Designed miniproteins, single chains. Designs and how they scored, part 67

Each design is a single chain, and the fold is of that chain. pLDDT is the mean over its residues in the fold that is shown.

## One batch from the design tools (miniprotein)

Design m2309
Fold by ESMFold2-Fast:
Structure m2309 (fold): chain A 97 residues (1-97)
Amino acid sequence: TPADAARATVMQQMQSYVDQLLSALRQGDLATAEQLVDDFHSWNRTTLRSLQSDPSIPVIDQAKIGFLMIAVSSELQLALDIRRRNPSAPIPRIILS
């Protein structure tokens, strides 16, 4: 379905951001990590708007995908904030549902 295709595309892109962020954090590259979080927020806003403007995607599926994107955004920000405060903190594991 269009909703399944949209979810798959969003999940794939979110996984790419997660993998890149965790790699940057493991390398101690906070500048790249900060840029990735900013890029994710920009992508999130654009993608959510795109989903909301697509009449082939039911409103409930738009909401579910949107909430997932918000949850992942919070996890990325938290991972960055933890590393900023404690450089010795273990790199968190972020798993997409």
Scores: mean pLDDT 85

Design m2310
Fold by ESMFold2-Fast:
Structure m2310 (fold): chain A 94 residues (1-94)
Amino acid sequence: SQAELDALLAEMEALLAEIEARVAAAIRDNWSREQLLALRTEDMERWAALVARLRELYARASPAQQARLRAHLGELQARFQALMDRLDAHLTSR
């Protein structure tokens, strides 16, 4: 349903905000390599779980809903990748 899609997209936005705050804290507070790798793994697993749920809803969505979702997903995926790239850059400097 549209309500299920809207709720999941809101959950993905909330997770991105949480990850952004944690990545900023990890960089600011000079987290160890082990802590940074653990954070990266946890963030990737949590994001993958939400993407899997979205794929299930996408398969049941109307063509119009699918078109809107593709555009929004592109933005969400780009934001997630930018956060992972920021973590990876900091890991390389350790």
Scores: mean pLDDT 85

Design m2311
Fold by ESMFold2-Fast:
Structure m2311 (fold): chain A 55 residues (1-55)
Amino acid sequence: SQALNAALKVMDALELPADFKNHVKQQIENGATVEELSRLPDLPAGVLSALQEYG
């Protein structure tokens, strides 16, 4: 869950909508890979980098 925590922290710093943060969290908890998450619309590069570094 370090990857999830790092991603959520980046999303909070970018002030992303709560619905979007919950959607990303649900995808991770359902076993989504970094490759699958990289296909999400409007996913910031900083969030993807956090997932790659700590996932």
Scores: mean pLDDT 76

Design m2312
Fold by ESMFold2-Fast:
Structure m2312 (fold): chain A 74 residues (1-74)
Amino acid sequence: SEFDELKEEILKFMEENKIPEEIKELVLKALNSKDINEADRLAQEAIMRLSEILSDEEVVEFAKLLGKALKLKV
């Protein structure tokens, strides 16, 4: 499914950029959440934390992938 493909891209991005486990946990919780409001809050928290360790371009790229994946769950 398109969701599974985006999830694989997100996981690959996190591995390639050596994202800390705490942020990976937030992303996985967002992707697995059944509550759209909880998923959105977790995703926003993950993106804010990523902005402290990645370039602006990388954060924007990641946010687009995560946003697309979350929209497919609804």
Scores: mean pLDDT 84

Design m2313
Fold by ESMFold2-Fast:
Structure m2313 (fold): chain A 74 residues (1-74)
Amino acid sequence: MYSKEQLRREIEAAKEAGVPEDEIYLGVVMAVLTGKGEYDPEVVEEARRLSAGEAEASEELRERGKRVIEELEA
């Protein structure tokens, strides 16, 4: 089960630790998908490429991440 308060604290901790913004967006999108029992192969592929330093986050991933953060702020 995902708590908005828990996820918000994880985001704050990641920012304080200097985690890249794109990695934070990826993390929140994957966290929400996992909490819903959903699987998105495109997000998983982006996670692998970002971790390998091979690619930047897509605009779609950034939009998804921003939307999750906006929902947490509401």
Scores: mean pLDDT 71

Design m2314
Fold by ESMFold2-Fast:
Structure m2314 (fold): chain A 57 residues (1-57)
Amino acid sequence: GPSLGLSDSEKRALVDLWFRDNNLPPPDAATLAAALAALDKMEDLRQLSQVLAPYLT
């Protein structure tokens, strides 16, 4: 679907905040790149937890 139109800095901030809020260590470069690519496919901010849920394990 169409992306939410987020900039790279906005996507980075969302990933960093989500990892912090879930008591996860800061993502490494590969994990961050994958998370940013996943956010590019996001259509609504309410999907953030679903999109990043794989990183909770």
Scores: mean pLDDT 76

Design m2315
Fold by ESMFold2-Fast:
Structure m2315 (fold): chain A 85 residues (1-85)
Amino acid sequence: SAEEEALLRELVAEARRALEALLAKHEADPSISEEELQIEMLEALIALLERFLAEHGDKLSPEVREKLLRELEELRARLEELKAK
């Protein structure tokens, strides 16, 4: 639907803005390790996706919702792996 396409486009735009802000923070302070940056990026993406699914999950097709839930699980797994080091 046009609403689903608009919501997904907004999600991508918000993700890009969040990642750009974190990259700018890292460039301003090179003492922030690559691992710390990766953790912050994963946490930001997880929070954004969890919020998006909570607010708009009912408006998404089952196929799109399932895909986003799988992406969320993958991001969580990557975060757990990095924090375990």
Scores: mean pLDDT 86

Design m2316
Fold by ESMFold2-Fast:
Structure m2316 (fold): chain A 98 residues (1-98)
Amino acid sequence: SEKEELEQGVQQVLEAARRMAEYLPEELRERFIELVERLVELALKAEKEKNEEAIKKLQEAQEILAEMVLDSIAGKASKEELEEKLEKAEELVKEAEK
């Protein structure tokens, strides 16, 4: 069932997000997880509605979140720099909701 496959895929993404959050400063972990949950919900809606502008904004947010995790793992970013990346991703997700 496509619905069951979609539900399984969403659960796997959220589980991966929780694991990735462990590499972030504790203060940013919940915000990161909540943003990924919102991003997944909006991505499914944007794909269904064929909203190309929203899809692009959500892809940009996903790339920033991935860079944030990689920079944190590599020790290349301060907490303040990670928070700035998270805020930028949050704004892109907010713009995709319009």
Scores: mean pLDDT 85

Design m2317
Fold by ESMFold2-Fast:
Structure m2317 (fold): chain A 90 residues (1-90)
Amino acid sequence: MSDEERALEAAYEVALGRPIESVTAEEINEAAGVDIYKYFPSKETALAVAGAERLIRGLEEEAKKNPELAEELKKKIEELRELREELRRS
């Protein structure tokens, strides 16, 4: 796992069930053991990218378990992948 991947995982875990505004970069940095600002321009960007990544993985797993939803989930996965790339380039 890279430092960037660790930062994304920590950002997602720290933010679970919490408003983004209540989450600090310091909490994410402490949980990850890295400085998120080395990889992302803001904590909001790190949280958004982490959220999109986790949603994509969850939807991919759901599509494997439920083929009847696969077409609808495929469209949502594509949209989230595009959003993730846009967030990384911002």
Scores: mean pLDDT 77

Design m2318
Fold by ESMFold2-Fast:
Formats: C-alpha cells, sequence, structure tokens
Structure m2318 (fold): chain A 69 residues (1-69)
C-alpha cells in the first residue's frame, strides 16, 4: 500500500543524503519517516502540511542529486 512505498522511498532518500554528506537533509527525512511510522493517521489529518513538507524534502534531495552531475 502507499505507506510502504513512501517508507521505502524515504529510506532510500535518507541513505542517499548520508552518502552525499548532507546530514541535515538525512535528519529531516529520518524525522519525517519517524512521524509517519508513529502516526500515519495524524499525518493524513495534517494532509496539507504533511504534503508540503514531503514535497519540500523531495525537492531538496533532487537538487542535491543534480549537483552531482
Amino acid sequence: EKEKAVRDILETMINLAKYLGDEETAKDFEDYLKRLEEDPEGIRAKSRKAREEYENLVKKLQDEIEKLK
């Protein structure tokens, strides 16, 4: 289901951020993953904020990947 896919993506992003040496981004993704694990229903209830946080984290990681090219 969607939750497993999101967790898998977040785990990958955490590992990639650590590989890039971006500890702050890795920590942000770890915190988001932990929040999703602890309260997935609460994350849905905060859907607007959670969606925006997730999109910002994904964009931040994509920008870091682009710097490697």
Scores: mean pLDDT 69

Design m2319
Fold by ESMFold2-Fast:
Structure m2319 (fold): chain A 78 residues (1-78)
Amino acid sequence: SLIEQLQNLARQILSALLAGDTAAARQALVQLKDLLANNPDAATLVAQMQALVRSELAVLGRPDAAAQFDVLLAEVFP
């Protein structure tokens, strides 16, 4: 389902950011963008994904990973 694909991408983004793997995190964000390219709810779903990832990084105390996430978001979702 779409929800399962979104959950899998959230886990991939989070895992890559925690590992400092910028290339893998960027690739997962590009996959998210492609998955939602023709979805009328794309903006809402991306915002929900961003909130989920940011919340998890905050709980884990990773401001470094959060800063990298913001950079990648600006690159992939300009």
Scores: mean pLDDT 88

Design m2320
Fold by ESMFold2-Fast:
Structure m2320 (fold): chain A 72 residues (1-72)
Amino acid sequence: SMKEEEELRKAAREKVLRMGKAGKEEFVGMARQLVLNGAYKAVEILIEEGKELPETAEGAEAAEKAAKEEKA
């Protein structure tokens, strides 16, 4: 379901932002655990979301604001 995927993406973004750069190794370890459990779709979603995530929550707000101004 697209709704379930969207919820997983939101959770992934919040988690990456909270862990920040300091938690990156732990985050990668969790992704490996998902692969070992056969949850490949969840890993794909996390990788896709992670590539566009900023390092901090303030960076996320700044990027979102800049994107809106560029499009407006």
Scores: mean pLDDT 59

Design m2321
Fold by ESMFold2-Fast:
Structure m2321 (fold): chain A 112 residues (1-112)
Amino acid sequence: SKEELEKAIENPESVGSGYAALKLGDIYFKEGDYEKALEYYKLALEIFEKFGDKLGVALALEKIGDVYEKMGDYEKALKYYKKALEIYKEIGATEKAKEIEKKIEEIKKKME
């Protein structure tokens, strides 16, 4: 539930708090509350960076890119997708890297 996830992020002490923040972001994103989705995805990013979870960092950056795409901010969407792509390539997440490359191509077509 939202309340359980909100309690898990009140004092972020672990990578688990980062994943709780991602789940809250996903809930708000699905509801169309893109400002709240950004708030929680950015919180997840900070937690994952603090604890050195490179996969979590890349996931949070990808989700932030997805929000900016829905908001029509294609320049910011590309910025965050490119950051996620660099990390997915670094950690050898080949299928995620291909997915992000497709998202980048789709955004570039929308900017034409």
Scores: mean pLDDT 89

Design m2322
Fold by ESMFold2-Fast:
Structure m2322 (fold): chain A 85 residues (1-85)
Amino acid sequence: HMEKIRKLAEELASKASPEVQKAVKDILDTIEKEGATEENILKALSKYSKEVAIQALSILYVAARKAGDNETAEAIGKAAKKIRE
């Protein structure tokens, strides 16, 4: 359930910058509305810098893994690899 990932991500992002917190929220909103795919995640991140995007994806990856959602974690990991290339 996306609610568990959202709660864990908000907790993990509590010490991050407001820009990173906003990016985390935008990705979560996109996943809930359009699905947890690499393409949807990259589209949500298009307006953020590489630095902000990587930090947001790192937070969400840990949150998805802790929630036991390995499919969402995999999509996030693929998006992070694409941004780092």
Scores: mean pLDDT 85

Design m2323
Fold by ESMFold2-Fast:
Structure m2323 (fold): chain A 62 residues (1-62)
Amino acid sequence: MDKKLEAEINEALMRMEIAVLKLELEQAKKKGAPQEVLDAIEERLEKAKEELKRYEAEAKKL
């Protein structure tokens, strides 16, 4: 029971983090940031998306 609630909370937090990173990526693109900066933000996005999928899978099993 607690694990399901924790997974739902973590899922919501990861969705918020992904939204912030998407805004950061858009802002960087608007400023013409170098590709290395864009790649770094995208890497952080991939990690957040993987965390989200893990929490979604955990909540789904519970």
Scores: mean pLDDT 80

Design m2324
Fold by ESMFold2-Fast:
Formats: structure tokens, C-alpha cells, sequence
Structure m2324 (fold): chain A 65 residues (1-65)
């Protein structure tokens, strides 16, 4: 199953990302979650959605001055 976490915190189920989606969330057959940050392309995995988002955020590339 695949969901998208929107900027306002809502979850949308689907295979195609909506325009305002922040993260793609996929539940894997082993019960873990894979999260892709749609802004940075960073990917995280964890036993919970929160752990997977935290890993994706840590791996995200940010522009700094």
C-alpha cells in the first residue's frame, strides 16, 4: 500500500503523488515502511512511519549559503 503525506499533515492513498505531497510512504511486505522525501529525493526505512520519515529527513540534501 502507498500513501502520500501532504504539507497540511493529511494522508492520501494512491500510486501517483499529488502536486502538494511532501513524502511518499510505502508499506513493504515485511511490515516495514519506506518513505521518500519528494522535495529532496532522500529515502528512509523503519519499523514505523515516524522512523522512516526521520531517516529520510536526516539523509535529505539541503542548500545552504
Amino acid sequence: MTWFLMRDGSLVEGETPPADARYRITKLPDGTYEVEDLTTGAVGRGKTIEEAIAEADRRGVRAVL
Scores: mean pLDDT 74

Design m2325
Fold by ESMFold2-Fast:
Structure m2325 (fold): chain A 104 residues (1-104)
Amino acid sequence: SMSEMQRMSESIRQLTDRIVELARQAGLPDSVLARLRAVVDQVIKTFEETQDIQAAIRAQLHLVGLESELEAMLRGGRVDPARVTRLVEDFIEALEEIIAEAKE
C-alpha cells in the first residue's frame, strides 16, 4: 500500500540520517556522505516507482548492518577513516546493484 511504502521510505531516511552522523564522526569526507544520501534517495525513488517491497527490505537490512558496524567501530575508540570509507563505498555499490535489479 501507499501508506506502507511511505512508512518504509521514512524509516530508511531516518536510518540514513543516523548513519551519516556516525560516518561523519568516523571522519568520512562530506563528498562521500553526499553520495551515500544520493544513492539512498535513488533507492527510495526506485522502490516507490516499482512497488518493489523486497528491494526496500534489502536496502533497510544493508543500512541496519552498516549502522551496527559504524557504532561498533566508534565504541572501540580506534577508527581508520580509510577503512570506513571503503565500507561505505562497498555499501553504495550494493545499493546501486539493488537499483539496477529493481529497474529490470
Scores: mean pLDDT 81

Design m2326
Fold by ESMFold2-Fast:
Structure m2326 (fold): chain A 87 residues (1-87)
Amino acid sequence: DELKKKGLELIRKGLELLEEAEEAFARRDFETALALSQEAEKLINEGAELISKALNVPKEEVLNAIREARMSGDVEKAIEEIEKKFK
């Protein structure tokens, strides 16, 4: 469960950074938006890999779940959906 917990923490951080990147884009701070988006991508990929290892599911399945969860709106809802799917 430690790997799953760490994976979810990384994904949460990545999703929070994506929200910050969207705000940066809205205020025309494109340099900050790009940097935040790149860091978010790394964290989400690392988190997905940890969950994949913890649950013995393909990383692609975890990444698809994250993409689907993002369609729900905010970070908190996305994390809740990911947690429910991988119980």
Scores: mean pLDDT 82

Design m2327
Fold by ESMFold2-Fast:
Structure m2327 (fold): chain A 72 residues (1-72)
Amino acid sequence: SLLEEAEQAALEALRAAAAGDRQKALEATERVVEHLRKLGVPQSSLDGLRGVGERLANASPEEAKAVLAESL
């Protein structure tokens, strides 16, 4: 489902950020946004999620690892 695809992409973004792969984290964040857009999530909420993804991609790998651990 689109929701399961969004969840999988979100975990991929977190794992990429934890590995220090900023580019992959940003690409996975955009996949989350696209799946949620197809589910009818409003643009304002999608813009907020992009902001969260950008902050996560710019965070230290240790901070991203902590978020990933809480998400699993």
Scores: mean pLDDT 76

Design m2328
Fold by ESMFold2-Fast:
Structure m2328 (fold): chain A 75 residues (1-75)
Amino acid sequence: SSSAEERLKELRRRALMLEVEAAMKRIAYAVTKLANKKSGVVDEELIEKYLEEEKRLEEEAARVRAEAAELEAKL
C-alpha cells in the first residue's frame, strides 16, 4: 500500500517535471520570437525546435499522468 502510494507520488512528480519542462520550452519560444522581432533576425529552425520539444514533453507528461490515474483507480 505505502509502496503503491510512493509510486503514485513519483509518477505525479515525473509528470509535473515534464509539464514544467514543456512550459520552459514555451517561454524559450516566446523569448526567441521577441528577440527576433527586436533584432530583425529570424531563427525559424530554433522556433520550430522549441515547439517540437514542447509537444514531445506534453505527450510524455500526458502518458505519465494516464499511468498515475490508472494506478490511483486500482487503489
Scores: mean pLDDT 87

Design m2329
Fold by ESMFold2-Fast:
Formats: structure tokens, sequence, C-alpha cells
Structure m2329 (fold): chain A 85 residues (1-85)
């Protein structure tokens, strides 16, 4: 499963079915930049509690998928810190 597929599974727990379908179509089109931008737009529609939970789950996905990648470990740490603020 790709990183984008794992992030889509997280998004499906927080976003509307319409938003999830749009994210799925961007993955299918190979528009990974559009996918990331739509995730950020979707984040703004969530309550602060839902945002914290979403960011925590994103951090977990990055940490589990790329444990030896310094960039993804750094991003996971940053999202975890944001979820605690």
Amino acid sequence: MSLEEKLLEVASRYFTPEQVERLRRLIDAGDYLGFQLLLLEGLDTLSPEQQRRFLSEVADVLRESYPNNGIYRGLAGMYLLMSQS
C-alpha cells in the first residue's frame, strides 16, 4: 500500500464521503501534489479535537511506513507536536 493510500484510510475516518472520493480520484490520476493540498484543505474543515486526532494518526502512518527515513521521522515528530498543542 502506498503512503497516499494509507493517508486516504486515515482521511476516510474524518472527512466527508465526497472529500474522500475527491482524494481517491487524485491518487488514481497520480496527482500527489493535489492530494496533499486537498488533505490540508480538509484539515481546515475539522474541529480542533478532530484536527489533533487526524495529525496524530498521520504521524503514526509516517512513522510506521518509513521508520528509517529521517525526513518522514521529522515530519511525524512535527505532526505529533502539533497534535499536542
Scores: mean pLDDT 75

Design m2330
Fold by ESMFold2-Fast:
Structure m2330 (fold): chain A 85 residues (1-85)
Amino acid sequence: MLASDEEVAALVARLRPVIEEAARRAAERLGRPEVIPDAIAFATFLVSGLASDEAFRALSPEEQEAEAARIAEASARFFTKLADS
C-alpha cells in the first residue's frame, strides 16, 4: 500500500534540509553552485516518489536521510555535467 499524501508530505518535509545541504555541498565541491536549485528540485522530486514507497518508509530515519543525501549528491553531479556541456 502506498503512503497517504499527508504521510508523503511529512516525510519529504523532514528530508528537505538533508537534500538541500547534500546538494549544496556537492555542487560547491564540484565548482558549480549555479546547479544547486535544479539539483534540489530534482532530488526532491525523486525522494517524493520514494516517500510513496512502503519499502522506503520501512527504513530507519538514518537510512532514509542517507538515501536522500545520496540522491541529492547524484543530482548535483548530473546537473554539473550538463552545465559543463
Scores: mean pLDDT 83

Design m2331
Fold by ESMFold2-Fast:
Structure m2331 (fold): chain A 65 residues (1-65)
Amino acid sequence: MSEKELEIEVLEALKLIYDYFIKQTQERLKTATGEEAAQLQAEIDSLNVKKTEIENRIEKLRKER
């Protein structure tokens, strides 16, 4: 396995971890109200930004031939 393949594997694993936290926070948001709901939504938004950064890094690595 190349260093690039290993980096992609690690990033894919990290993406799954962020996906898990997003799903977990979305479940909590279903029962939350007021300030708690606003805080959970901000957390989801932050996690989605990080997930997108990881997806962009994976795509960049895959395009490097």
Scores: mean pLDDT 83

Design m2332
Fold by ESMFold2-Fast:
Structure m2332 (fold): chain A 94 residues (1-94)
Amino acid sequence: SREDVLIESEVTMYYLSAVVYKVILDKAKKNGASKEELIELAKKLKEKAEETVRKAEEAIKETDNPEVIEVLEEIKEAAKELAEEAEKLIKELE
């Protein structure tokens, strides 16, 4: 349905925001950014990834379409992995 397309699109946009911060963080690491800068970027990545997880969980409750639920679950798992990677980096740098 149109509603399902909008739900999937919104969650995908949140996920893309998290991916952008992951790319920025990876480039900062490669370019020798300071510990403080890397921690700040990792915290932002974690924030965006956790926001994506919450939005995906909300969206799953709003649709009965199994194909849409499958995509939302995949995005949720990918976002959880990004949050875990960010948290691990923060702990390694602190």
Scores: mean pLDDT 89

Design m2333
Fold by ESMFold2-Fast:
Structure m2333 (fold): chain A 91 residues (1-91)
Amino acid sequence: RGERLREEGLEALRELGRLAEEARRAAEAGDAEAARKALEEMQRQAAEFQRAVAELLALGDEESVAELREAAAELEPALIEAAEAAVEVVE
């Protein structure tokens, strides 16, 4: 029951964390192309995460949704900071 969707959501969050670090490093280096690519991949992983959450909600799996939301909340400040730094470099 929703176990695969939960795993997909957690994997998307793990990739978002990795991509945020890549975006931050690209921004620090002034590498606009690498920063843009990292932002595009972050957007794709965010969409996959939202899809997994929406499908879990449709299944009534509130416990998996709560777990994914807590994990996302811990990552959110780092994701915002990385995205802001990367956007500054690509603009």
Scores: mean pLDDT 84

Design m2334
Fold by ESMFold2-Fast:
Structure m2334 (fold): chain A 120 residues (1-120)
Amino acid sequence: SIADEIFKLYLEALEAMPEELRELLKEALNKLVDIIDDAVFNKKPLEELKEELVKEFSEFLKEVAKKVPKEKLESARKAVLLLIETLALYMKAKGIPQEVIEEIKKKLLELLEKEFKKAE
């Protein structure tokens, strides 16, 4: 499936990262998945889910930008893009409306470009 291919690409991107960044990316995926699960289980408003995901992702990106070596910047960007796609697939599997997923994805992509531009 396309989900399996995206997840495989994410795992391959992780293997190209230094150990510290690999662990940070794994921790971020787990925390973001937990936010999605908590929102779905507790029937939280979708706006609250969006705000919590954006906040956690922003904090994660600042740590990645701080720790990523310049020579690994493009590989780290690719890994984060695959993380965003993995989250989008997970949200879809949990029944979050596609319009909300696209809005969240757009905001996460904007944050990625902003923080990585500062790291250059």
Scores: mean pLDDT 82

Design m2335
Fold by ESMFold2-Fast:
Structure m2335 (fold): chain A 80 residues (1-80)
Amino acid sequence: AVEALAAEVEAALEAHAEELEALMLEAGAAAKAANPEDTPENRLAAFRASAEAALAAAGRISPRAAAALRAVVDAYLARA
């Protein structure tokens, strides 16, 4: 079930939330520094950088959590 999968992903990542947040902020900040103009394209690029950092870290914690997060990120980007 989608709800059970979301709860499992949240539980798996919660123990490492501080590390994941730091990595996401660092990746997003680096993307912003490279492209400092506040455009929709640059905002999306910063989001992608943060999402990829989170996915890489999640993969180290749980391959299942990383797969679930990848599906969510891909669905979000497909709508953007």
Scores: mean pLDDT 70

Design m2336
Fold by ESMFold2-Fast:
Structure m2336 (fold): chain A 65 residues (1-65)
Amino acid sequence: ITLTVVAPDPEAAERAIVRVIIEHPDGVLSVRRIDEHTYEVTVADEATADVLVARMEAVGATVTR
């Protein structure tokens, strides 16, 4: 599952992504920074995707699939 994250605050978004990696070490497969505000995150399963989406929305980021 590949998710595109657009974050007004990239530092807050990166912190949230790191938290998901710590809590779900096998759930996050790759993180790629596309530009200043855009990240591409690939996750192993829907449970990890749901957690990532919730945490990204909490920091004001938008997630598209």
Scores: mean pLDDT 80

Design m2337
Fold by ESMFold2-Fast:
Structure m2337 (fold): chain A 81 residues (1-81)
Amino acid sequence: SAAEKLLEAAERYEEIDPKLAEILREAAKQDEKDREAVLNILNIAEGKDREKSIKRLSELYGVPESAIINAAEAMKLGSPE
């Protein structure tokens, strides 16, 4: 589930970035839309399932995938191919 993946990510970041780990734990307690949004943003940042995560963010916010890609490029949020 999205909540479980956020908690797993929090454990990975606990020693590296404790503030990010805390944010991820808090995100896991939010509603489904917010949990999925944070998880997909994290996936894009880590280079995991980039295409799937872009598509899911597009669905969650009702915007074209091109808008998500352009935003990720502008913010340097995306991973290299």
Scores: mean pLDDT 73

Design m2338
Fold by ESMFold2-Fast:
Structure m2338 (fold): chain A 79 residues (1-79)
Amino acid sequence: HMEELRKKAVEWLKKNKDQIPKIVDLQLKYIKDNWFPLVELARVLVEAGFKEEAKRIVDALIKNNGPSKPIKEILKELE
């Protein structure tokens, strides 16, 4: 179920790359309320090849004391 949703999200992002900055900006507004969706969005962005946008989310998570283990895993995928 989760794997299927991630595949569809990756496909959607690749078809709608012009919408990615807007989606990231909207999600970042809510980082203090719930960081979990941002971690998942960053992972999906890495899989779709949008490393710059994923890095923006990771940098924001670091500044807001987000979860260290997921952050390190995503950073490793970006290098």
Scores: mean pLDDT 79

Design m2339
Fold by ESMFold2-Fast:
Structure m2339 (fold): chain A 53 residues (1-53)
Amino acid sequence: MQEEIDRLLEEARRHVERGRAALDAGDEDAQTRHNDRAVEHLARAVALGLVPG
């Protein structure tokens, strides 16, 4: 499970970086798409990391 969480966090990080590059290039649509993908990967990582007390 930790390896899956780590992969999702790495994918989210890559999308954040691509979103920044798109924003710097003035492509707000691409920036938004990459941001949305990063949020989706982060949400999945959070869900996998939840352990009921």
Scores: mean pLDDT 78

Design m2340
Fold by ESMFold2-Fast:
Structure m2340 (fold): chain A 94 residues (1-94)
Amino acid sequence: SMIDEAEALFKEMEKRILEAFEKNDKEAMDKALMELQYRLRQLMDRHRVPQEVVDAVEAELTRLSQELEKAKTKEELEKILKDTQRKIIALLES
């Protein structure tokens, strides 16, 4: 299902984002965020998600990028990622 694919994608990307953060690798972080956005967009397109929902998901990903730039600890980063995942999954289930 779309939700199962989205959850699997977030699990995969969370690992990559956390690794980039621990290594203080800004390039790897930006690349992981771009891949998350690209793959979510492809997922939404395959499932013919309405444009209004796509726009809302894109807004949440923009917020994610901004909040991750401000994160100073692994705990803060994990909270931001979990909050974003919950919001995006809720939008996709709507």
Scores: mean pLDDT 87

Design m2341
Fold by ESMFold2-Fast:
Structure m2341 (fold): chain A 67 residues (1-67)
Amino acid sequence: DLKTSSEEIARRLSDEINTTKDKAKADELLVEARNIGHYTAVTEVPLKASTNPYVSEELKEKYSKYG
């Protein structure tokens, strides 16, 4: 199911952004979250990214505003 698949991807992205110590990987995860368009990914991933010091401030602001 597309819905189940999207929910699984959103959860993985949220887990990865919370634990990653790689700036390039963190930035990539935020882009992936936006691209899948799932509610959890577009809301939860940016929120978790806000507490990750490896994510750039510009990218946090851009994706937290969903635009």
Scores: mean pLDDT 65

Design m2342
Fold by ESMFold2-Fast:
Structure m2342 (fold): chain A 72 residues (1-72)
Amino acid sequence: MFEEAVKRLAEALRKAAEQTTNPEARDYLRKASEAFEKGDLKAGIEYLQKARELMTPEEKAVYDAALAEAAR
């Protein structure tokens, strides 16, 4: 169950990376996705925080909502 949630989050992060025009944010989102797929939650969270700093307010809102739902 949590593996499915982590996989969904990783896929969402990959999609966000492909749609992002900022290459630095895209790189962090890809690294976060890979970390979560490997079960490295610490690295994943750190990369997400870095990517989040580069996101627009709209992207941050969607991302925060997705994290809250996955954490249920």
Scores: mean pLDDT 72

Design m2343
Fold by ESMFold2-Fast:
Structure m2343 (fold): chain A 67 residues (1-67)
Amino acid sequence: MAAAAKASAEIAAVEAQTRATVDALNALGEKQPEKAEEYRKQAQQALNDGSERIAAIMNALRAEAAA
């Protein structure tokens, strides 16, 4: 249970950080349309990185529980 709680907290932190980054980049893109593509790519990379981290945490937790 403690390990699952820590994993959930880490996942929540990754989601919060990713959401904040995407929100900030979205706001910048609205103010600077010429750079919107750069900000969009950065936001997409942040989403992909966050998704991979969450998947790794879940996969490790499941493997540990199964062993």
Scores: mean pLDDT 80

